# Designed miniproteins, single chains, continued (4): the designs that were tried, part 3

Each design is a single chain, and the fold is of that chain. pLDDT is the mean over its residues in the fold that is shown.

## One batch from the design tools (miniprotein)

Design m12075
Fold by ESMFold2-Fast:
Structure m12075 (fold): chain A 103 residues (1-103)
Amino acid sequence: DPAAELEQKLAELDKLKDTLLKNLDTDPSLLYTEEEIEEIHELKKKAAEAIAAGVDPGLLELAFQLWNVARYRGDEELAEQAREALLNNAPREELDELLSRIK
């Protein structure tokens, strides 16, 4: 069931997001390289600009979560696609397709 599989992957993504956000409050350098910290700042800046322009914050949050999960799992291709989706304000359908690729 594709819908049940998608819900399971979303639940796994949310659980990992909560862990990553909690650790970011402690010391980002324990989870990320200096290059990844700079990329996170750049992506957050772009997301803030997009929200100010009227983009749905939920779509930007989902794209950012996809990038974090893909990066953490070492899926460089998926991480690049999630980054591009965030920068280009991709629609929910494109983000759902990327989410379906999480292993």
Scores: mean pLDDT 68

Design m12076
Fold by ESMFold2-Fast:
Structure m12076 (fold): chain A 92 residues (1-92)
Amino acid sequence: SEEIRRKARELEERLRRAGFRVKIEINGNTLTITLESEDLNRLIALALQFIGLGFDGFDVEVKLDGNTLTVTIKAKSEEELLRALEKIINML
């Protein structure tokens, strides 16, 4: 989807401007966000925000390993993936 690609690009740009090294991957309806930072406190704060998406009904897995935060969101549809991307952009 063009909308999904546009929103993923917007998210990547926002996270990079915030000082993170960012990799965003979309495979089908699965979104993977990989964030690296020397500021562990910022990664922890962001991890807590992503965990909060699970309470909004999204299928979210969050892994913090050293200075790398990996967030995986498994959407059931393209529309749910778009809603997840919008929610993430709005929480940043």
Scores: mean pLDDT 88

Design m12077
Fold by ESMFold2-Fast:
Order: structure tokens, then C-alpha cells, then sequence
Structure m12077 (fold): chain A 70 residues (1-70)
């Protein structure tokens, strides 16, 4: 059905967002462990990570809402 296809597309997008979040979290840990890392660079990664986590939350809510219609 068109609904099932849309849910599968959103699940693929969610997986990509999860992978990006994981990479950013690993980068943030590396920056925090580096005494030469700039506070500005750390702050930038934290902001970007927050934006992707917000996007993931939106994707998860939309998937749940559509799944209830199956």
C-alpha cells in the first residue's frame, strides 16, 4: 500500500539520522578528550548533534503515528 511504502521510506531516513548522530557523538567524545580542541568547535558539534536528535524525534513520532493506521 502507499502507506506501507511511506513508512518504509521514513524508517530508512530514521536509520540514516541515527547513523549520523552516532558519528557526531563519537566526534564529540574525541573533541572533549582532546586538550587542544577549541570550546567553539565543541559547541558547534553539540548544536549540530542537538538538531539531528530533534529531527530523529520528529521522524520517530511520524512513524508511530502512521503505524497506528496499518
Amino acid sequence: SPLEKKIEELRRNRKETEELIRELEEELERLKADPSASPREIAHVEVVLGLFKAALSTEERLIEELEKRL
Scores: mean pLDDT 88

Design m12078
Fold by ESMFold2-Fast:
Structure m12078 (fold): chain A 83 residues (1-83)
Amino acid sequence: MEFLKELDPEEREAYEKGIKELEEVSQKNVARLKEIDKDKSLTSEEVAREIARVLTEIGDVLDKMFKEIAEIRKKKGKKVNIG
C-alpha cells in the first residue's frame, strides 16, 4: 500500500483502472462460485478446475495491471520494480 504514495497521476490511474477491472472480475467469479456451490452434481475435480480458472483470471488481471504500471514507469525513466 505504501508504494501508492510514489505513483504519479498516470500510474495511479492505471492502478485504479486495474482495481476496477479486478472488482468486476471478482464479482463475476463470486457469482460463478455460488452457482458451483449450489450444483451438487459437480465432481470434486470439476469444482477444483473451476476454482483454478477463477484464480487464473484474477492472476491475469493483476499481471496486466502491474505490467501497465511498469511500462508507464519505464517510459518516464522510473524504477520498474516497486518492491
Scores: mean pLDDT 74

Design m12079
Fold by ESMFold2-Fast:
Structure m12079 (fold): chain A 79 residues (1-79)
Amino acid sequence: MIEEKKKKIQELVEEAAKAYKEGDYDKAIELLKEAGKLALELAEELAKEFGLDKEELAEKLEKHVKGLIEKIKKEKEKA
């Protein structure tokens, strides 16, 4: 399960990067939102398995994903 989620997140991020490069900012944002949701689920599972702080991992991932989405939205506003 964890490994399957990791692979799906990687695929979504790669597709988002491709969409961004092609100027499809809406698709890139949608894909990043999906990857972010799976990454949060994965972080909770990893926190339970390895005794890590679930709150800290979730916060770091949410901040990173939000930053990427905001950057893409800024590019969309210019386009």
Scores: mean pLDDT 77

Design m12080
Fold by ESMFold2-Fast:
Structure m12080 (fold): chain A 88 residues (1-88)
Amino acid sequence: GSVLDASSIIELAEELGAEFAGWEEAELNGRKVWKVTFKKGDKTLTIYIDKETGEVIGYQVNDDEPVLGEEGPVPYEEVVEAIKKTFG
């Protein structure tokens, strides 16, 4: 299967009424990542995308501790669940 469809994640967040709030370069667990942030009211979700592979390697809900994939990408279903719980 496709490793990750970042466009589907973005579309899901927007369908739930979240706004694209920011994009920045960051480093997470020694890896260069894109930090993509969505907001809806007081809710914030940040997705960490590996710059080399395009895989989601972590996500963060609000100011909670980031959830990281221990062996690479975070399972797609877990990212989808986080989006729905945050903005649904």
Scores: mean pLDDT 74

Design m12082
Fold by ESMFold2-Fast:
Structure m12082 (fold): chain A 65 residues (1-65)
Amino acid sequence: LEERIEFVKRILLDAGLTEEEAEEIIERLLRGEPLSPELEEKIRKLFPNLSVEEFLERLRELLNR
């Protein structure tokens, strides 16, 4: 799990998210909590070819299996 968290964090950082933003996204996703509107907007800007829902599902797959 820790290795998967670091891998996902690196992807988010490389995409232009800050370490704090990446950590919050991962924590909320692991807790099953929705993202803040500010984080959702930033994800839409960084990943225009994916919906927020598709983005979160892909991250969930990487974190859980």
Scores: mean pLDDT 78

Design m12083
Fold by ESMFold2-Fast:
Structure m12083 (fold): chain A 80 residues (1-80)
Amino acid sequence: GSSGIPHLIKALQRAIEAAKAGRLDEAVRIFEGTSRAAEQLGLKEISEYMRKAAEAARAGDVDKAIEYFQKAIELAKKHS
């Protein structure tokens, strides 16, 4: 597996923790920092879920943001 995938999973886990703590702006920043890496790895579906999670976070929808980040992690684990 690629060393990039474990880093992506850890970043997504931090985004979920930030969202649970109400720090949705931090979750958005984590997405913005990791979206390029996901795109470079060719992980289209993961990138799409990350984008949806960031959009939900910007809207203040904590539950949807967490759900989308969790789906991104699930997909990332299938590639590891």
Scores: mean pLDDT 77

Design m12084
Fold by ESMFold2-Fast:
Structure m12084 (fold): chain A 59 residues (1-59)
Amino acid sequence: SQAVEEAVKLLQSDSEDVRNFAKEALVRIGPPAVEPLVKLLQSEDAEVALTAAEALKEI
């Protein structure tokens, strides 16, 4: 889904506000976001990995 791809890109933003918005969007999308979020758990950026884990916990 294009919406999932765009939200995943925003989750990697340097802006905390943008990352939080993307997290909420992915949680609202639900199950289609799970696979992309699981891949982000392997991110070398600890903030990105943590945000992905938080999103998965809410789905």
Scores: mean pLDDT 80

Design m12085
Fold by ESMFold2-Fast:
Structure m12085 (fold): chain A 70 residues (1-70)
Amino acid sequence: MTPDEIGVDRMESVVNNAIRNNASVQHLTTLRNQVRHRRDMMIRRGSDQRIIDRVDQVGDQLGREIQSRQ
């Protein structure tokens, strides 16, 4: 398993735990910004598109959750 795959698995776990625990919109927004930053880093280092797609899915999940709590 690549470091990028491990990083995305951890990201998914952290995001799912935050959503399940009804984290604040502020906390979810912070996580979304962290996800976007890691996506940018992964693109710059030439990470696999499959990994980038997974990161995008996590970002979309956070976006939907934030919208549902407004």
Scores: mean pLDDT 84

Design m12086
Fold by ESMFold2-Fast:
Structure m12086 (fold): chain A 72 residues (1-72)
Amino acid sequence: VAAIAREAAERAAALLQAGASVEEVTAALRAAFPGYRVHVQVVDDGDELVVSVAVTAADGTRGVDTVTIPKP
């Protein structure tokens, strides 16, 4: 689950840097990881975006990863 959370967070960061909205990113991650419950949070920290992705497997196991990216 931790590896899936990391992959999801990296994908979210790449999509945000490419100009996707948080809603588009959330939809893309849900499509990419249909066996998991995916929750995306983005915090605007002034010059940076802090992107946190939580992934929950069917058995209830949770993984979370956080990536900080510069604002586009």
Scores: mean pLDDT 75

Design m12087
Fold by ESMFold2-Fast:
Structure m12087 (fold): chain A 89 residues (1-89)
Amino acid sequence: AVKEGEEKLKKAEEAAKKGDYEKALELYVEAAKAYLEAGDLKGATEALKKLAEVMAKAPEEVKKKAEPKYRELTRQLLEASRKKLRELE
């Protein structure tokens, strides 16, 4: 899962550099999901940060498609982070 997240993150960065924001957003979403499934909260945070940066640069139509997925993944990351903190206490 971490390996999959890293591969998706790299492909997303390449797509974003080419200006293919739809492809970049899709791959960042996939990367964040892969990191969350692996329990890699740092990787998930990085993927969501990059997703937000691309959303800020993307056309409004592309941003509207990514917004619900971004909100859901951010919610999942926050929930996983809170759960991990409770296990340490």
Scores: mean pLDDT 81

Design m12088
Fold by ESMFold2-Fast:
Structure m12088 (fold): chain A 65 residues (1-65)
Amino acid sequence: MDEAIEKAKKRAEELKKEGYIKEYRVEGNTITVYLSSPSIENEAAAGMLMIYASVLGLRAEVVLE
């Protein structure tokens, strides 16, 4: 589980550096991704991260702020 969390965190950090997501948070086996504004690119990136987290056995949530 820790390995899965670290993989998801690394991917989220990449998306944050690329500007697709504003921030992320991990609690237990759930990763929460925060978007500052709706855009097709930001939503697609968040959706791909959710799929990746699901494949790793984690829950994923997206929050638009």
Scores: mean pLDDT 78

Design m12089
Fold by ESMFold2-Fast:
Order: sequence, then structure tokens, then C-alpha cells
Structure m12089 (fold): chain A 60 residues (1-60)
Amino acid sequence: MEGLQALTQVVRALQEGDLEKAREIAESIKDPELRELGLKMVELVEKGASVADAVAAAVA
């Protein structure tokens, strides 16, 4: 399974407002760099960032 696919699922869960699901998916990513990106996106949204801002800050 590609870690990039799991990151896409993290973004979808965040867009749905399911922070617990997003964190669970991020923690399941076996690639440590991609897991770190996913967890960073979840943390930014938990701190009040929009999903778009969190993705931009983590990836671009």
C-alpha cells in the first residue's frame, strides 16, 4: 500500500471533520516521513487551521 494514498485519506477525514479517524489513518502509515506529514496536518487542524492551510503548510 502506498503511503501517499493514506495521506489522501487523512485529508478526506479532515475535510469530513473526523479528527479521530484522520489521526488513526496517519498513525497507520508505515513510511515515517509520510506519517510525520499526516500527523502534522492533523495537529494543525486541531490547533484551528483550515484543512487547506494545514495541507499547504505540511506539503508546500
Scores: mean pLDDT 79

Design m12090
Fold by ESMFold2-Fast:
Structure m12090 (fold): chain A 60 residues (1-60)
Amino acid sequence: MVESRIKALEKGVKEAEKKKDYFTAAQLYRALADIYESLGDEVKAQEYREKAENYEKKAK
């Protein structure tokens, strides 16, 4: 179920942020963006893509 996947990814993001693992946080936000894009929720997909890009910049 997609909802369980989203919840797992959100938990993963929290753990990555706690560890200051910006690279992992970026990857998890990319995964969230892909899921929302596949659901047709372009607004959320774009929001998560922007979050991923911001974390990618922090990770270098």
Scores: mean pLDDT 81

Design m12091
Fold by ESMFold2-Fast:
Structure m12091 (fold): chain A 91 residues (1-91)
Amino acid sequence: RPSLRELYREILITEGEIDLLYLLARLKAKEEGIPADHPKLVRIEELALEAQRIVVELERKRLAGELTAEEAEEALRRLRELLEEMKELLA
């Protein structure tokens, strides 16, 4: 079983990758003249915002000393799902 520290590091790395892909998608859309309200870009933004909400809530619990390894494992699993959906939208 990975440590809470190792899980939290992977969570931050995964969320960072989601944020980077979102920024790259926005830049590419601007270059190609795709409007910000395009359904694909709206979905990519929804995925990035959900990832940010997960990390903010986890950080709040971590600072309070309430974060469990089970919650961190579940959050990492969810973030990986969001990342995969974002990659599929960008393929």
Scores: mean pLDDT 87

Design m12092
Fold by ESMFold2-Fast:
Structure m12092 (fold): chain A 70 residues (1-70)
Amino acid sequence: MESLIKRAEELVAEIRALAAGSDDPEIAAALAQAEAALEVLKKSTKIEVQIGALLRIIGELLTIELLRSR
């Protein structure tokens, strides 16, 4: 459990690094969604909710990569 949270924290840190210095409000929104999903992951004890939160974080990472490739 703690190991998965640490991995999710590392992913959100990567997202934050990718968003750093960007003036794009869509990238800022994706970062905010990833951070919100990380908080859901930390607060939930249900595996299904934790999986959903982790998938959301991955989705926001992909969104930022897509936005940066435009």
Scores: mean pLDDT 79

Design m12093
Fold by ESMFold2-Fast:
Structure m12093 (fold): chain A 94 residues (1-94)
Amino acid sequence: SKEELRKKILEKRNELFQAIENGDYETAIKKAKELEKLALEYVESPETREGIKQAVEDLIEAVKNGDKQTAIRKLVSLDLLLIAAEVEEWLRKR
């Protein structure tokens, strides 16, 4: 269900944030890729899907460079894209 998928996305997002905060780069990259897969199952809009792919790519690059601040900014961008997808679906049901 979409509700179960949303819960998995939130859990994976929190795991990713924790890995970035702890400087665990290998775990952060793994969690970012797992989050991308879940997000692309949730989001149908081609524009939002491309935004997610770009944000994840930029996040992984920032993590590889040890740039924690940029990695967090890219995670926030990903959060906003997921919120936009949720709002769009909610509006379609009204």
Scores: mean pLDDT 85

Design m12094
Fold by ESMFold2-Fast:
Structure m12094 (fold): chain A 99 residues (1-99)
Amino acid sequence: LTEEEERDIVAALAYIGAAVARLSAQRSKDPKVAEYDRRIAELFERLADAISAGNVEETRKAVEELRKLADEASKIPETQDSANLAKTIADLAEEVIDR
């Protein structure tokens, strides 16, 4: 795959991650769980937008924020799926960033 194709795939996965996190938030009756999922969704969208724009600095910033939030959310059973997806997509985004 080309670097451009890899970036497009990771951005698409981040948008899918945002949709999954929003669905999780919508299904939760616990405000704290819904808040974590909503914030993960917002960070996935920021990450996808940054990758699509080729903005390395914003991509790194979004990855750092997403990792921190995912670590917190992973301690709550209802947000574990969103947290695991966030960690996976953050790792892929980091691999796509040119050093």
Scores: mean pLDDT 82

Design m12095
Fold by ESMFold2-Fast:
Structure m12095 (fold): chain A 71 residues (1-71)
Amino acid sequence: MEELLEELRRLLLEAGVPEEEVERLIAALKAQDFETAERLAVRLLLGLPDEVRRRVGRLLSQLFAAMKASQ
């Protein structure tokens, strides 16, 4: 879990997403606030290059699946 969150953070920062927006998404994911996390993720992904968007999308899918399985 934590390794996936750190990889997501690194990818978004390297893609030029502001630290503030990245930390908001990470906080929502850690809080298991899926509605807020999905809204934030959609907004961030729209501005990313195709390759980065695909990688981030896969990590988010893995994170959501893992978090839902733990409820």
Scores: mean pLDDT 78

Design m12097
Fold by ESMFold2-Fast:
Order: C-alpha cells, then structure tokens, then sequence
Structure m12097 (fold): chain A 66 residues (1-66)
C-alpha cells in the first residue's frame, strides 16, 4: 500500500504541476497519517486544481499502476 501511495503521489505531483514543497506535504501526510490519508489529500488537491480532462488522464495512469 505505501509503495502504491508513493507512486500515486508522484503521479499527482507530475500531472498536477505541483511544487516540490506541495509534494513534500503529501509525503509528510503519508509518513504521519498513512497511505489512504495521503492519497485522499493528493486527489482532493488535484480535483481542485486540474481540469476534468487532466483528472481523467491522472485516473488512467493510477489505474495502470494496479
């Protein structure tokens, strides 16, 4: 789960155009609150920031990891 969460955070940062500081915040949540909390935080931030087309692409990339 943690490895998958790290890859999801990396994809969110990459496709969302998030800064290194924002990526570090997601990784901190992963260490402190666990993988599900980190993924939820990252996806919520992506949904606020990205267009529907960008979200669809992100979801496809995440699905590819499974």
Amino acid sequence: MRELAEKIIDLVAKYGGFSEEEKEEFLRTLEEDGPEAAVIKAMNKAMETLSDEEIDRLILEIERLA
Scores: mean pLDDT 79

Design m12098
Fold by ESMFold2-Fast:
Structure m12098 (fold): chain A 90 residues (1-90)
Amino acid sequence: MKEEADKYLEEGLRALANQDYDKAIEYFEKAIKLDPNNAKAWEALGMAYLQKEDYEKAIEAFEKAISIDPNNENAKRLLEYAKQKLEEKK
């Protein structure tokens, strides 16, 4: 259901903007369950994990976004950033 997936993506982006990262993750996971090929939802999920400093999960989400849309330059930049942050945490 595209409309339902889009609604959950929008709700997740609102939660992310409000710094409610757990709620954002829940909405993005719901969007992905309805539309697993939505690269934007995977990118947004990665952004929420990045804000929680869960860099390993952020990397997985961004890699999935890139696998769906290989031309997504934003997801590629965010993936490099998440990898850099993970390296700094050693």
Scores: mean pLDDT 86

Design m12099
Fold by ESMFold2-Fast:
Structure m12099 (fold): chain A 87 residues (1-87)
Amino acid sequence: SQMLLDRIRAEIQRAREALEQGDISSAIEHLERALRLAEKLSDKDVRRAYAQEILRLAKEVLEKAETLEDILRAIGVMLRAIGLELD
């Protein structure tokens, strides 16, 4: 639905803003929320497109992550996003 797409885009935008501010933990939280919402999408092509964008941002988060917790959470987001691309 359009409301679901708007929520996904909002969470992705918040993740990008958090990354620009150096707030890695906040960026991860927003990517996890975007991923959870993207998993609910019925259109496979739209779901794959958002999975690819989330994966791209999660890679940027991983490059900047300094704590083991943030590294593991970023890897978790990447693995789930890859799963959505393959589905």
Scores: mean pLDDT 89

Design m12100
Fold by ESMFold2-Fast:
Order: structure tokens, then C-alpha cells, then sequence
Structure m12100 (fold): chain A 89 residues (1-89)
């Protein structure tokens, strides 16, 4: 997850906002599955995805990134179920 996030940061710095968004979302989804308690990591990934979507002018992806930020905060408070990290047991 951290490697994907660092790659997303590099793509964002290069102005490749669509690729930065996709990599940040993948890092977020991996972190939700493997370490959902890493709220700080989840927030950083969601924030980068939101910034990338905003720079790309993609309102739908911006809204989705905001939703991921809210989910990360809620996981710390144990107030909601993770919709993206659902593993069928």
C-alpha cells in the first residue's frame, strides 16, 4: 500500500492526475483490507485521491474520495461498517 501511495504522489507531482487518483484509490483499498486501523494512512490516501480528482475536474471521483475520508474517520470511531474492505468469510 505505501509503495502504491508513493507512486501516486509522484504521478500527482508529474501532473498525471488520473493515474495518481487510481494509484491512491488502490493504496486505500489495500489498506482497508490489510490494516483498517491505519486511519492516518487511509486519510492521506483519500486526500491525495481527492486532490487528483479535483485537478482532473472529475466531480464524481472527488465525491468518492470525500466518502473515503469520512469512512476512514468512522473506522477510528467504530461508527460504521467498511463498504470497500468487505471480505467474504
Amino acid sequence: AEELFKEAERKFEEGKYEEAYELAVKAYELTLREAPEDVEGLLRMAELAGEAAEKAGDTKRLAEAIGRQLLAVALDLELTDPSIAAANA
Scores: mean pLDDT 70

Design m12101
Fold by ESMFold2-Fast:
Structure m12101 (fold): chain A 97 residues (1-97)
Amino acid sequence: AMAAAQAARRAALQAHRETVEKLGKEAIDTMRKRGREAMEASGGSPEALRQAVQDAADEYSKKFAELFSPEEAERLRKGIQAQADRIATELENELRK
């Protein structure tokens, strides 16, 4: 009886981990893509680039709030914000080349 409950819990934790990893990768890829597209469309505006990356980060923060507990969603939101800041900086450095 307890072995079945433990197996179900491990399966749920694995599915949760896979969902978090998938959404994290999608968020990073989306932020990079939208940042580059905004950069090209604006003729190299750092403001347009930063806004596009931030908009993508906000979209994924909303997805986290819908899918996860408030505590988990807040932790993931902070992680995505850190990635958004990093990606914006990387793309701005590309503008200088």
Scores: mean pLDDT 81

Design m12102
Fold by ESMFold2-Fast:
Structure m12102 (fold): chain A 55 residues (1-55)
Amino acid sequence: SMMEELAEEYVELLKKVWPGLTDDQLETLKGMFRLLMRHDPELAKKGIESLKKKL
């Protein structure tokens, strides 16, 4: 699904911006991102764009 594709993109960006994040932290943040996508998809998309700009 598009939501799951965005959640995967978010996790891959987190790994690149903050390589010290553990797998448990990444799974927690992925769950939080799914919740954000459900309640405020525009803010979630802005979060991805902000992470891309840090690379």
Scores: mean pLDDT 84

Design m12103
Fold by ESMFold2-Fast:
Structure m12103 (fold): chain A 60 residues (1-60)
Amino acid sequence: MLTDEQIEAAARSIAEHFGVPELVDEIARALKEANERSGGDVTQAALEAVRIARELAAKK
């Protein structure tokens, strides 16, 4: 299972990769929700976070 610290670190990396550092909190929230829903499946949580980050970046 991901800790809050790991979720924040992952969200920061994803936000930087997509050029949306201002959305790190939104990405972290999405990752936390996905992690809880999947019962700690880190792969599923990561995929959902990336999808949401892409959608948020696209809204620009």
Scores: mean pLDDT 73

Design m12104
Fold by ESMFold2-Fast:
Structure m12104 (fold): chain A 68 residues (1-68)
Amino acid sequence: SAKEELEKAYEFLSSDPRIEVERVGEDTIVARTTLSVEEQIGLVLRLIGDFPLLKVSLKGNEITVEAI
């Protein structure tokens, strides 16, 4: 389910010390990174591939992940 994918995405992102993960809603998390633009794009593509039921968006240094 999308909710189970969101919990797995939270655990995955929280395991990287370069990423600060925050729950901003019941179905939404925000990951703030100190990664380069290329590394952030790579992370977004990985999230889209690994969690197809989640909506992933990137704005500046923030990646928003939402259960649809």
Scores: mean pLDDT 85

Design m12105
Fold by ESMFold2-Fast:
Structure m12105 (fold): chain A 100 residues (1-100)
Amino acid sequence: SEAERALRLAEEKIAEAEKYLDVEKDVDKALELLEEALEHLEKALSVVTPEDIPRLKRAVERLLKAAMKALDVAETLEQINRAIAIALRAIGLLFDLELL
C-alpha cells in the first residue's frame, strides 16, 4: 500500500539518523534525515488505514525519541531549533493519530 511504502521510507531514514547520532556523531546529517522521515510520516498519515496506525504511531514515537536525542547532543542554536521543530511536528502527528 501507499501507507506501507511511506512508513518503510520513514523507518529507513529514522534508522539512518540514529546511526549518525550514535556512531558517526553528525548532528546536522541526523537532523536532515529526521526531517526527511517526518515528511514520509506526514504522507503516511494522509493515506493511513486502521491496520497501519500502530506501526505509524511507533515510527512517530521513534522519530520523537531521535529528535530529543539530537536536541541533547546539539552544539548550535540552529541544531537546537531544528530538533525542537521536528519534536513539535512529531507531537502534532501523535495528536492527529489519537483523533483517528
Scores: mean pLDDT 90

Design m12106
Fold by ESMFold2-Fast:
Parts: sequence; C-alpha cells; structure tokens
Structure m12106 (fold): chain A 69 residues (1-69)
Amino acid sequence: MVELTKEELKKMFEEEVKKNAEEIVKEIGPEKHEELLKELEEEIATNPNPDARYLAEVVLKALKEVLAK
C-alpha cells in the first residue's frame, strides 16, 4: 500500500493528468484544443458536482500548461 499525504497524492494525480494531456494534445489538432478547453470551462461553470468541477479544473490546467510550451 502507498502511504502518501493528501498533498503527495494530489501531485501524483496532477502528474498523471499532465502525461495524459500531453498524449491528447499530440493526438488531436490545434483547432480541437480550443473546443476541448471551452468544454472543460463550461463543465467547471455549470457542473453541480464539486468533485467533477475539481477534476475538470485539474485537466484544464494541465492542458493549458502543455499548450503554453
């Protein structure tokens, strides 16, 4: 079993999301990146589930960081 602090678990999750985001960015064209970002922003604004909003925020953050490189 992995005995990590909440902060360490969040970092591991963010690293995994960044890796997946890099693969997504490489797979889809630049025009689709804008659509995906808009979709995630809409979910953050409208989704009543705070856990789902948090996940969407982490994914959006990772995608923006990958695209900014």
Scores: mean pLDDT 72

Design m12107
Fold by ESMFold2-Fast:
Structure m12107 (fold): chain A 61 residues (1-61)
Amino acid sequence: MLTEEEIREIAEELAKEFNVPLEDAYRIVKRVQPKAKSKEEARELARNELQRMKDEIDAQL
């Protein structure tokens, strides 16, 4: 399990990368974190989730 600081660090990186509010990125990282085996896996899962959410919204439009 990731520490609170590691979760925030990943959330800040993804918030900047996807240009989304930090709170939204933090929520996604927090949600995927229990299924991640490592810090890197949590980052990839959260990144993929944000990308999927963006793609899903774009596809509905």
Scores: mean pLDDT 78

Design m12109
Fold by ESMFold2-Fast:
Structure m12109 (fold): chain A 81 residues (1-81)
Amino acid sequence: KEKAKEELEKLKEKVEKAKTKEEIFNTFKEALDLAEKNGIISVTERIGRILDLIGLILRGASLEELKAWALEELNEIIEKV
């Protein structure tokens, strides 16, 4: 799973550099899809994390709040590899 960890670290960097909420959403979704495909998280965990992100966006979370949340979630996922 060394390659999966490398790809997740790259996606984490993309979240750090994201300039829009849509970039954060798309990158985070890509990272969750990769983590599920590699057996790091379950399909239920993937869906739950996406729904949490959608909920934050719908509640008007700022770009910086979404970044901080997504980076924390990705760090947790990377630690499971």
Scores: mean pLDDT 84

Design m12110
Fold by ESMFold2-Fast:
Structure m12110 (fold): chain A 92 residues (1-92)
Amino acid sequence: SGEELSEAFSLLYEKKYEEAIKLLKEVLEKEKDDKAKQGAIYYALGKAYFYLKKYEEAIEYLRKAYELFKENGFEDKAKETEELLKEVEKKL
């Protein structure tokens, strides 16, 4: 799934947000034990939905990323996620 995750991030870079979301959700279903990877997938889903102007969905996934990063001691990633979450909330 590391290869699939890299492909999903490449799709985000190419602004293929719907394709990236589909692949990220598929990778998330397979990822059961790596909390850092799960957090990164939720964060990427939040970003993709934000770029699609689907702000409610973006907030949902960014909140999931934030809680996961915070609960598992990924302080820098939790802070980064909180900052993006605040920016998305301003768009509502």
Scores: mean pLDDT 87

